# Designed miniproteins, single chains, part 24

Each design is a single chain, and the fold is of that chain. pLDDT is the mean over its residues in the fold that is shown.

## One batch from the design tools (miniprotein)

Design m811
Fold by ESMFold2-Fast:
Structure m811 (fold): chain A 61 residues (1-61)
Amino acid sequence: SLSIEEMVFAGMVALHAVREHGADLKKAFEAASKAIKEGREQGLPLDEIVERAYEAAKAAK
């Protein structure tokens, strides 16, 4: 599962997506969490994981 730091980051990304893009909070958090977990499991660089988390949360309506 996600680390505490990854959960906090997913929460911050989800709140940003809600405020700036009208995303659904629960869906945005789940989308960001999934993107972070999958990116880590694939060994993606941190910058790519961050970008994917923001894009996934933004799309969660």
Scores: mean pLDDT 87

Design m812
Fold by ESMFold2-Fast:
Order: C-alpha cells, then sequence, then structure tokens
Structure m812 (fold): chain A 94 residues (1-94)
C-alpha cells in the first residue's frame, strides 16, 4: 500500500463522510481507515460491488470511532465509505 494511495482515498473519505454521513473525524483516523481498506483490497482476487460493500461494513464494525455511532449514522458512514471507495477505484481504472 503506497502513501499516495492512502492520501488519495483519505481525501475522498473525508469529503464523503462529511457530505453523506455528516461525520467529521480526525485526519489520522481517516488515514487509518484508508489504510485498512487498501490492505483488504490487496487480499481480493476480484473487486466487485459485494467486496466493496463487505469492506465498508467491516471498517464500520472494526474502527472504534465508527462502532460507537448510532445505527442510522453507522449506515450513513458505511454508505459514505462505499461511495468513496467506488470513486477511488474509478480513478485507478478499476
Amino acid sequence: VSQEDINELADLLKVNLKTIAKVELPEEVIEEIAQIILEELQKQSSITNDVIESISHKVVESVPELANLDDVTRQRVEGAIFVALLEFLKKKGV
């Protein structure tokens, strides 16, 4: 996982978390989320919408700052992560 990919995904996460989920997280937490997502993507032989959805759900469940949110906000965060990851993959030509 490259620092450039972490930074690019973190920027997309920050925008989508704020606009879709109305959540503002510290930059270090967003970078940690980006790293977890990219490490999970590297383990996949094929990147499908089901894989993106699974990764988004896993992140929301495993990151303490996200797991402590109410159910509605957690669902919005999961959706924001999904959208950010789709945008990232599209920019990479995947």
Scores: mean pLDDT 83

Design m813
Fold by ESMFold2-Fast:
Structure m813 (fold): chain A 71 residues (1-71)
Amino acid sequence: SEMEKRRRELLEKWGKAKTKEEMEEVKKEIEKAGDENTLALIEGIEEGIELLEKGIEAAIEESKLRLEEER
């Protein structure tokens, strides 16, 4: 169906987005299409990525601080 084709196009566009601004633009397009399930899925993935990025940043900073303490 055209709805499923549009959903695939929006998911591909989101996957190719390089900035948070570009991702938000795609999410607005999904909201306008009324596809709340796809929007919720993207929101969940974005939250998971942000949590992972925060964890990695914290681990790197802690590692740097420990190395500076030993010097």
Scores: mean pLDDT 73

Design m814
Fold by ESMFold2-Fast:
Structure m814 (fold): chain A 73 residues (1-73)
Amino acid sequence: ATVTITVGDLTLTLPVQTPLSEEQVRGLAEAARAAFGDEVDPEAFELAVEAALAAVAGDEERARELEAEALAL
């Protein structure tokens, strides 16, 4: 499976194994942070990562909620 993380106009797609372990989640956040750097809003970044993880888990309602929170920033 893949995870797509979007912060503003920046998009990153990463390979993942489901169900996601804590180690996989940590690796995804680290890789995304390295790719986007410090140029993105940290709060929007955290919400975008959580939204992407919720989407991969099949929780589309939670993903949509987190995306709305990111847009409100």
Scores: mean pLDDT 73

Design m815
Fold by ESMFold2-Fast:
Structure m815 (fold): chain A 88 residues (1-88)
Amino acid sequence: GKLTTVTITAYFESKEKAELIGLMLEDSLNLLPETVKVEVSVEEEDGLAKLTIKAQFKNLEEAKKAAKKIEEGLKEEGALKVEVKIEE
């Protein structure tokens, strides 16, 4: 079937917080039956921690729901900026 890729990039002041959130999201996404593949990375960029989550989903609707929930959660956890990209 056609897979949908979601790429979420979030910036945090704390590298430790970004790494913890990244680990928790990787574990949570890998438990979802709709998720095919998950990649998570944390890099330092201009004094901020850049968290990148790239996940593949079985369809667009499941991808959109997951992306919205993750974006809202990242903002609640203190992300300074969140960017979401969805590709079919």
Scores: mean pLDDT 86

Design m816
Fold by ESMFold2-Fast:
Structure m816 (fold): chain A 62 residues (1-62)
Amino acid sequence: METVTLLLELRAPTGEAARAAAEAAARKQYPDAVSVEVRGLLVEGLVPDGVTAPVEAVVRVA
């Protein structure tokens, strides 16, 4: 097993949408991922709607 951190620049209307988009992107890149943890200001809802901001996806691969 290995851990990979993906840095993504995303634009989403809500933190939930940003989290879903980041998880989907991470699983597309690493289809064998056993877990994905998503974090960042956009995911926490700490930025205005429709802003492009960095999001960190921590992927654990088998």
Scores: mean pLDDT 75

Design m817
Fold by ESMFold2-Fast:
Structure m817 (fold): chain A 83 residues (1-83)
Amino acid sequence: SKEIEELLKELREAAEKGDEEKVLEIVEKLYELTGGDLKVVNEAVEILKENGREDLAEKVRKFVLEKEVEEGVKLLVEGVEKV
């Protein structure tokens, strides 16, 4: 998707600037657009690592894990609404 490619490009720019909030915002958008596609998340993590931002890469991994847990809890507690 062109939109995913543009977001990954924006992610590189935000990482280079050290804009942590922007990095997390872009990752949230990528996660929502792809329905939690771990391949796209892994590409985002790789971009952050290549820019020397291993700390942000770890935050992204934790953020995605939290989102997956949140979605799983919703399915278990609120019923099977979204699969």
Scores: mean pLDDT 75

Design m818
Fold by ESMFold2-Fast:
Structure m818 (fold): chain A 86 residues (1-86)
Amino acid sequence: SAMEEERRRLREEAERTARRAAELMGKGDSQAAVAYLAARGLIEAIEEGASEEVIRRAKETFERAKRVADELDARERAAQEAASRA
């Protein structure tokens, strides 16, 4: 079903985010830790078959944490691009 496919995609995205965040946590990145915990929370909610409300909240928390991480990555890439144009 469409719901099962959506949950599978969310889980896969959260698993990828958790793996990346775990790699970065060794470097003391506190924002990586936030993304890791949010991703783990979403994975657990889906695996436990939690209510739609609980999964929705976990997804919102995950998306917020991921957006912050993505903004930092974008800023870092922009700085590297600016340096390459000099």
Scores: mean pLDDT 78

Design m819
Fold by ESMFold2-Fast:
Structure m819 (fold): chain A 75 residues (1-75)
Amino acid sequence: SMLDELKEKEIKGILEITKLLLSDPRLSKQQVLDISKALAKWVADELVKKGLISEEEAEELVKEIVERVKELIEE
């Protein structure tokens, strides 16, 4: 669906930002995780404010992003 495509696009965007943050030698893995979590929450909140997803879908989106970010950091 268009919503699934939108969610996947937002997830991929945050993962690309996470990769850039991981390449910065000034940032710890914990700082990268914290920044990526903040971005995920901000994106999800904006999608709810625009009426594109529900509050419940936003919580699921943040959880999925955080799980994929953790996997990327721990490789």
Scores: mean pLDDT 86

Design m820
Fold by ESMFold2-Fast:
Structure m820 (fold): chain A 89 residues (1-89)
Amino acid sequence: DERERRELVEEARELIRKALELAEEKKAEVPIGYILAKNALTMAEKAERSLRMAYGAALQSALMFKNAGDEETAELMERAAELLRRALE
């Protein structure tokens, strides 16, 4: 359903924005995590082919933040990745 898919993508984008805002507030030194999160946000704004790339970028961003010990930012990125994965169903 196109409406449900759009709602999932919008929710994922909001979670990515919250993750970026939280990481900036915490002054987290995870440059790859920031790059991947920004890529996921940008790719989620584009056509359907970009959603698979957005999902991958969000998932990798979550792993980078988790490996750096930032569990809160990682959780937001993992939730965004799951919403993008569901949008791809």
Scores: mean pLDDT 83

Design m821
Fold by ESMFold2-Fast:
Structure m821 (fold): chain A 72 residues (1-72)
Amino acid sequence: MEFIEGKIDAKDPSVRKAVELLEKLTGKPAAILAYKDEKTYALFRAENGKLTVIDSKEEALKAYREAREAAA
C-alpha cells in the first residue's frame, strides 16, 4: 500500500483526486490522511477503484494505524 501523511485540508476536493491518482500511478492501494484541524482527521483510501472516506476521528485513527502498518 502507498500511504501519504501530510497537512492537507480534508475539505479540499483535490484530496480525493490525489488518492485516486496515487492508486492509478502505483497500481497499489493508496491512502491519504488529511487534517480538518489540529486534532481532527479524515482518511481517504483508494483500493480496487473504490474511494472510501473515513470522516470520524476514532475511525480515521484506526484506519490510519492500519494504513501505516500496511505501508511499512
Scores: mean pLDDT 68

Design m822
Fold by ESMFold2-Fast:
Structure m822 (fold): chain A 101 residues (1-101)
Amino acid sequence: MEELEKKIKELIDRIRELAAASPNPEIQRLMDELVEAIEKLYEAIKNKDFKKAQEYLKTVFENIRKLRELADKYNDPIAREMVELAEEALKYLHELGEKIL
């Protein structure tokens, strides 16, 4: 469990670094919203707030979808890497949720 939480925190930190690197303000805004949603999802899982975890999970999926669409439209490799990291973070968050919730 500690190793899983460490992986999640490392991914969130990497996602934050990547969000700051995009030159497109529309993509930067979506990346910032995605980071916030992932952080809130992690906190909701840690607090065993199942209802909030479900709400933030839906927000994360919606923002990943929008970010992927913009990444394709603008051919932004940073946004594509962000989507991949966010999907990896969701995998570990799902594993954490199964153990805690």
Scores: mean pLDDT 81

Design m823
Fold by ESMFold2-Fast:
Structure m823 (fold): chain A 57 residues (1-57)
Amino acid sequence: GVTLTAEQIKQVQDAIAAANLPQSSRNLVIGLAKMQLQDSGESFDQAKLPLIVEAVK
């Protein structure tokens, strides 16, 4: 898959931490976020991270 930059990893972690998700949901959010970033190619859609987190709550 696409390798995330340190900045992108921080943004993913910040979004998950802000939502205070349970362990089961955290793995799902991480997976969905990686899929979103892979699909975007060069574009890191940071706005999608909070939406993904909210969708899996």
Scores: mean pLDDT 66

Design m824
Fold by ESMFold2-Fast:
Structure m824 (fold): chain A 80 residues (1-80)
Amino acid sequence: MSKEERAEALFEAALRVLENPSVTDEQKRLVLRFAARELKKLGYSWEEIQARFDELIARLSPEAAKIAREALNEVKKEWE
């Protein structure tokens, strides 16, 4: 799998988990944080990751968007 294909798979997986009502808010945050860390390992900057997640958040329900923004803020605080 190419770096770009792997990145898109991580973004799509995060989107699907965020939209799943059977997944807890805590688990949604953990999955989003995991996806962001994996994207970092692939060589993406925080700015690139945030821009792509901002696009995905626009497609989410208001409830899922709130969880996604909270998780991204947590990742940003820990980002180096």
Scores: mean pLDDT 80

Design m825
Fold by ESMFold2-Fast:
Structure m825 (fold): chain A 82 residues (1-82)
Amino acid sequence: SSLIEELLRRVRERIRRAEEEAKRRNADVAGAQAGAIIREVVEALDEGVPREHILEVLRELLRESTDPVVQATLQELIETLS
């Protein structure tokens, strides 16, 4: 699905930005990127992307993430949508 691919692309880009900003010693930006991830998930739900597909995307991103703030956000979203 193009919507799932677009969601994966946008959230993956936000994870990369959060990790780069953390390396620059800017923890506040990692929190802002976590908020952006939540907004992308809400928009995907509003666009009619099935919850099961969103969960698959979030689980994949959790496996790829290295930032603890982003990991906590992804885990909370998975638990909320399950």
Scores: mean pLDDT 73

Design m826
Fold by ESMFold2-Fast:
Structure m826 (fold): chain A 88 residues (1-88)
Amino acid sequence: MLDEAWEELLRIREELQAGILADPARRQELLDEADARARALAEELERHPEEAERREREVLEELEPLYEKMKAEHEKTGKSLAEILKEL
């Protein structure tokens, strides 16, 4: 599930960015841009399976510690994912 994993990673980054911002309009703009980027990336990955595998491994390696911390903090603090992400 390369496209799904990549989209999930993008969503995590956007949640962090949106959580830092206080302006709702700017948050919406970032979310719209992220959605467009995720769709474009999914199409690109479909065309380049070898590159998709490499990118998946690189991104998972980079974000794996963040994901684990986010999950652990959510379980012990009960905070929303957006709150946890901006504290990391």
Scores: mean pLDDT 61

Design m827
Fold by ESMFold2-Fast:
Structure m827 (fold): chain A 92 residues (1-92)
Amino acid sequence: WREELARPEVVDRLHAAVKALGFDIPREVIEKLVRGELTKEEFEKLTDDQKIALYAALQSLTPGNAKVLYDIYKLFGGKPAVDELERLVEEA
């Protein structure tokens, strides 16, 4: 259920994980992403490094949720963009 991932404790863990990687992404952006409310414009305002960090954190915390991963997939520009982000995360 998407509502379970949008719980404050899950959003806080994801925000903390991104911060631990050395990036400051607003909690509101992460919350919108998990809810599926993040616009492409808001997402494009993130740096490439912030996008990579966010993807790494999401992959670690949401690996079993196919619907959330599909929505994230769309935001990242589809499979080719996600595959490139996965490669960069593994190299980092």
Scores: mean pLDDT 67

Design m828
Fold by ESMFold2-Fast:
Structure m828 (fold): chain A 61 residues (1-61)
Amino acid sequence: SAREELVEKMRESALAWMEENNFPEEEKERFVKLLEENRDASVEELEHIALQKLLEMAAKK
């Protein structure tokens, strides 16, 4: 579905950013779990949740 394609693209982009910034595998797994826990949310809501989490992770470094 279009939703699944957009979510997968978002996941791939976020994981690539985390890899580039040397985040540990545990944090990547936690991020994937966060997306799975919010699977019933809209794509827009998931994008907001993902962006918020990535900004928090970046700010703590």
Scores: mean pLDDT 79

Design m829
Fold by ESMFold2-Fast:
Structure m829 (fold): chain A 62 residues (1-62)
Amino acid sequence: SMEEKLAELKKKLIEEGYDEEALKRMVEQNPLETVYKRFTIELEGIESAKKALEERLEKLLG
């Protein structure tokens, strides 16, 4: 469901340091599709940075 997809994206954002209560309020105050798109775009930006870190760690650790 859309709620399950949003819960998964929200969990990933919390892992990246976002405030859980702020994310919860965003879900409550906005259409689910709007929040889903915003969370996805945010995570795509974070994922780009995370991939760069993972590539550096692989190079260092083998």
Scores: mean pLDDT 80

Design m830
Fold by ESMFold2-Fast:
Structure m830 (fold): chain A 85 residues (1-85)
Amino acid sequence: SAREAELRRMASVLLGLPDIDPLLRRAAALVASGLLDEAKRLLREAGIEVPEDASEEELIEKIAEAAGVSMEELRERAATVRVDA
């Protein structure tokens, strides 16, 4: 539950990035909704390599990488929103 909530916040941070590609934003929304297989298909159509058994965390990592954001930076932004925002 707590870890799942953190992943949802990370996906929400990606959704809120003004400079993120609309396709990556859509993929983040699918991940946030638990539609992992649909997110995988969308990312592959965009030319992003995604493992067949990619987890929710791995999908967030691939989207963040494509958006130019590291997983550590994304976690820090998600934590700042929770603590300071």
Scores: mean pLDDT 77

Design m831
Fold by ESMFold2-Fast:
Structure m831 (fold): chain A 97 residues (1-97)
Amino acid sequence: MEEAKKIAEEVKKLLEEAGEPELGEKAYEALIKAAEKDPKVAEIVKKILEAIENKDAEKVQEYIDELIERMKKAGMSKEDIEAVATGLSTLAISKLS
């Protein structure tokens, strides 16, 4: 959970810097819930952030799709899934465009 909290805080900070602080807070809360249900969530989010830094748009999309499917399997709400998916897609667009 320490690693999951650290990665969720990083996503929140990056979204605040992108001008989306409210989305960042929602994504943080949803990521913590998801990581509590499935520890692999934190690992996948790390891969997404690494793919964004490497400007690998195909890998970003693959890992976001994997994350969404794992969150669905974990029984996450549609609202929580949308917050995470929208947040990570916003970061990808901000960094890759």
Scores: mean pLDDT 84

Design m832
Fold by ESMFold2-Fast:
Structure m832 (fold): chain A 76 residues (1-76)
Amino acid sequence: SEAEEYLKKAQEARKKGDFDTAIENYEKAADIYEQEGNYSKAAAMYRLASQVAYEKGDKEKADEFNKKAIELEGKA
């Protein structure tokens, strides 16, 4: 699926230390899962984006992603 393709790109970028590209692709995967009504997988993508943001040192963005994941978990 398209979401799985973005997830793969995010994982590859994260392995290379390209945190910005990893976050971007996790967000794209999350958006597609959310559009499909798969709130559990969308939340998981935001949790992964949050982890990468923390690793990058962007705590504010990490907190935003965690908040979005919690909201989506409430819909699942």
Scores: mean pLDDT 88

Design m833
Fold by ESMFold2-Fast:
Structure m833 (fold): chain A 115 residues (1-115)
Amino acid sequence: MPSLREALDAAFDRVLELVEKNPDASPEEIKRAMAETLRALAPDSPFAQALAEVLRNMSEEEVRRLIDKLREMRKATPEEQQALRDEIYTELMDKALPLVNARQDAERAARAAAA
């Protein structure tokens, strides 16, 4: 089973392939491709679910910035690629973590109320 990070890397590759084949791809199509890849490769991950929600709520400017970073990654040395991947991962996880925590807190409260 791929890790969450491997699922994100696959989602990034999917998006780069999409924009190379269709330069006019909308931010909505890009977001959908990433979210679908994350759900397919990491369906049981609370973080993959939260990341899909983060991606859905991204602005057009945020999507454009992500695509620019992914394109720069393809031109970079292996060391620079790792640093850029870590940067993108950190930005996405910082947005996903509050959503995961809120969901876990709600599930905990629901279980306590049911007991």
Scores: mean pLDDT 76

Design m834
Fold by ESMFold2-Fast:
Structure m834 (fold): chain A 73 residues (1-73)
Amino acid sequence: MKNAAIAVYLALKSFGYKEKAPEVAKEVQRLIDEGKYDEALEFAVKYAKELGLTDEQIEAVKRALKLGIEIDK
């Protein structure tokens, strides 16, 4: 599993969305495997907003995902 997918999973789980975290992580991994890094970021941010995460929590998810992507490159 990609570090980007793990990072998103752990961030969402830490914010109380353990049940949704696997679905988001799976889609992020698929996009990263296709080289679609910007689409993975956009997807995770949009999904986090739809889940009702705060702006601060969304920013934390975005930062975690960016770090994961950098490690995966």
Scores: mean pLDDT 82

Design m835
Fold by ESMFold2-Fast:
Structure m835 (fold): chain A 94 residues (1-94)
Amino acid sequence: DLKKVVEEAVKLLEEALEDPSKAEEVAEKLAEKAREYEAQGKELEAMVYRAAGAIAKALAHGLITEEEAREKLKELVELVEKILEGVPLEELDA
């Protein structure tokens, strides 16, 4: 269920945002979940975890601020909500 994947990704990213020292560990967990879902052929779920993992990794390495990480997480959630509402992927903004 894509909704459960989003909820888990949000929860893990919120942990990293509350404690940035955990961001690297969170990024690793998200990357592992992405690989597991990709191996199952669940490409949308894998994509969500990969995107969330990239945000956590960027935060861990100081490439983005906590505010930018929150904005990127919000954009990811909104993108997934549009997919769940049946909006064609081709009509989604870059």
Scores: mean pLDDT 80

Design m836
Fold by ESMFold2-Fast:
Structure m836 (fold): chain A 60 residues (1-60)
Amino acid sequence: MASPEEIAEKVAETAVLNGYDEEQAESLARVAANTAKEQGLDGEKVYELALERYRELRAA
């Protein structure tokens, strides 16, 4: 139901609110959108994958 673009926007906004640079937030959003397209995933699962990626990059 949620579009890849909508998921990307939400991921980007969350990253910025958590103090990430705008460029980092955009990169995370693009990964989420591309994952949704490539895997044919909808809504929540793509968002969970994006958050996992977000945490990996933050913890690195």
Scores: mean pLDDT 67

Design m837
Fold by ESMFold2-Fast:
Structure m837 (fold): chain A 90 residues (1-90)
Amino acid sequence: TKEKVLELLEKALEIAKEEAKKGDKNAEVLAELIEGLKIRVERSEETKENLEEILEQLKELYDLAKYYGHEKVAELLKEAAKVVEQKLKE
């Protein structure tokens, strides 16, 4: 679970960084927030409490990415959220 979430966050981060390099200030903000969440996931134990907090942050970042029009970033964040939701249902 953790490895799959990190893979998806890394893909989202790379896209956000590339858009930020093109001068998109909103993509720069997204990249910083995604990197922070990635660090949190890397350092967190896979407890129910940590997974619930990570899920909340993924949903918030999804909404922000959608608002900024970064559809590919949003889709990767949504996929990561589904991975966490599936783990919480087990």
Scores: mean pLDDT 86

Design m838
Fold by ESMFold2-Fast:
Structure m838 (fold): chain A 85 residues (1-85)
Amino acid sequence: ALSDEQLEKLVTAAIELLEKYGSEDSKVSAKEVCIDLVNISKELGLSTETINQLEEACQEVIEKYGENANVTIKDVIEEILTKLV
């Protein structure tokens, strides 16, 4: 399980990503959201161990929605965070 500090940083990364896309209802590729979330998380200084857990959760979400699936950014982020809690 992630530490509370790492989880708070991950939630901050998710909020920043939601703000960057400008709308929770924006249609996006799950793969593109996952790439952006990992990059923002690295910029915020999340540990290598936390990044590895995030990449595993991202892989599961990409498998669920497909590599080119049009899904809302909110749905992708909520699924990723749910897998890490």
Scores: mean pLDDT 78

Design m839
Fold by ESMFold2-Fast:
Structure m839 (fold): chain A 109 residues (1-109)
Amino acid sequence: LTVEQKLKLEEEAEKEGLSPQVIDILIKHAEKSKQIQAALEAGYVPALVKEYKEIYEDILELTNGDEEKALHYFEAFLEYQDKNPNVTLSSLSPEERREIIRNFLKQKE
């Protein structure tokens, strides 16, 4: 990631109300993810941040508001998604996305 890409990602995530801990995980993952880097280069920053916000919110709900567990599972899910590029969430309904996340979390418990 370039310094400019990191700043844009951080600013958009802060604007969307993501916590500093969630932003830190997202930036660290973006530094390793060619998929995220390509999206940032293409200018899809708001859409990308919105998707990750929705993923984190779904995980937080599934952990009954346990922020420590939610942060741990969010990091693990991002790594899972990066290794499984056929798992795309952008075209899924909120219900389908939650089902995929729930099934992932159940395997980690």
Scores: mean pLDDT 77

Design m840
Fold by ESMFold2-Fast:
Structure m840 (fold): chain A 76 residues (1-76)
Amino acid sequence: DEEKKEKELKQLGLKLLVEAIGRAAELTQPLIDQLASAPGRDQVRAETDYFFSQLKKYLAEAEKELEEYRKKLLKE
């Protein structure tokens, strides 16, 4: 059944996308930690904290958009 196959492909695509996003976040954290160890720590921490906060917010918004898209696809 084509509909069932399309649903499985969409679910696989979403899973792979979520994994890719998670991997990018994991790679980003060590780099942020290394940067935070530099001189001028207060300024660096404030900037990296803000950047990471915005990144998390963006990722959360993307997850919600993906969930809404999935709901629309599955809604008759």
Scores: mean pLDDT 67

Design m841
Fold by ESMFold2-Fast:
Structure m841 (fold): chain A 79 residues (1-79)
Amino acid sequence: TLSLGEQMFAGLMRLDEKGLKEFLEKYKEEFKEQLLEALKASKDKDAIVQGVLKAAEKFPDVKELLLEIVKEALEELKK
């Protein structure tokens, strides 16, 4: 079974690298909120983070953007 974070990113992998980058730039806050909800609901936050990062390995140019979104979600989770 895929984690919620892996399932969210799997849907985006149907886009090419340009489409994925444009999607994340346009819907950054929406994606961050969905990731935050997944992190709050999960017993294993590390598995969600690792799932997103593994998927990002296919698209190096968006990996940095995904790392920033993950960082922002984790910072928000601490509040």
Scores: mean pLDDT 69

Design m842
Fold by ESMFold2-Fast:
Structure m842 (fold): chain A 84 residues (1-84)
Amino acid sequence: MVAELERKAEEAAKLLKEKLIEAGVEEEKAEEFAEAVERLGKEAARAIAERGPSAIDELNAAVSEALKKKIKELGLEEKIKEAS
């Protein structure tokens, strides 16, 4: 279970990196953001394995907040704001 969720996090991060580069984000920033997504996804997978699937909604909220912080740190906030 955990290994499958970790694999999905890796695949999502790889796809996200490719899409960010296509959107004109610098490769370095795209890679750093994708690595953050992968790390948070793997941490969430482990927490779900320990706490059970009822924790998924809470973990999704926490991951979303952490990703928003990383977006601000990398200066991607403006591009996301333009997409709104």
Scores: mean pLDDT 73

Design m843
Fold by ESMFold2-Fast:
Structure m843 (fold): chain A 64 residues (1-64)
Amino acid sequence: MEGAELARKAGEEAAKAAGTPGGAVGALSFGHDGALLSQEGGSKEEALESARRGGEAGAMNGKA
């Protein structure tokens, strides 16, 4: 998979793990933005890492 698509999927998985609308929205938003930002100047690895961190942080915050 391309880095951006894989990063977006990581955000989606984090959103599903959240299990709440707020957590899901946060995870998707951060994951998506992270994937776009990383794709502009980063490598596949950086895109994955950025989206995962964004998605996880969003899911945690939304669930907290």
Scores: mean pLDDT 60

Design m844
Fold by ESMFold2-Fast:
Structure m844 (fold): chain A 95 residues (1-95)
Amino acid sequence: SKEDIIKRLEAVIAELDALLARGATRAQVLALLDRVLEIIKEAIKKGIIPVETGIGYILQVIGLKIELELNPDADPVEIVRRLKGLVEDLLELLK
């Protein structure tokens, strides 16, 4: 349901906030990026978000994942801040 998607995204925000407070490893951030991708894909499949809008969010999350994987100078905490902004924007769209 839409409420289940919202709850899962709010749980992601709580985990992102914890990483911002304590610091983040690349592995932790990659796992959260993958979790957000799966949540967005499920929301599209269930008709909770429009396909075009959902693809836009998927491409942004994939971009963060590629940056973190390929750029040795990428700060995992900076990627966490950018992912948090995307998830907050998506939550606003759903409410």
Scores: mean pLDDT 89

Design m845
Fold by ESMFold2-Fast:
Structure m845 (fold): chain A 71 residues (1-71)
Amino acid sequence: SLLKELEEEVDKKLKSLEGISLSDLPETKQKELLYQAIGRRIAEARRRGEMTEEDEELLKEIEAEAKALEA
């Protein structure tokens, strides 16, 4: 799963930079960081013209969630 791969990547970066695990953060912060990572990956795929239908659906979900978090 793309979500699981990105979750693992975010966890590794937090461990390296902050010395904490993703699971040590509140659920809202875990979600925020994961959605930022997904958005970045999708933006790169879109720029290279390599977006799949699943990537497009995931992007819509992430954009909706980001708007909800700002409201």
Scores: mean pLDDT 73

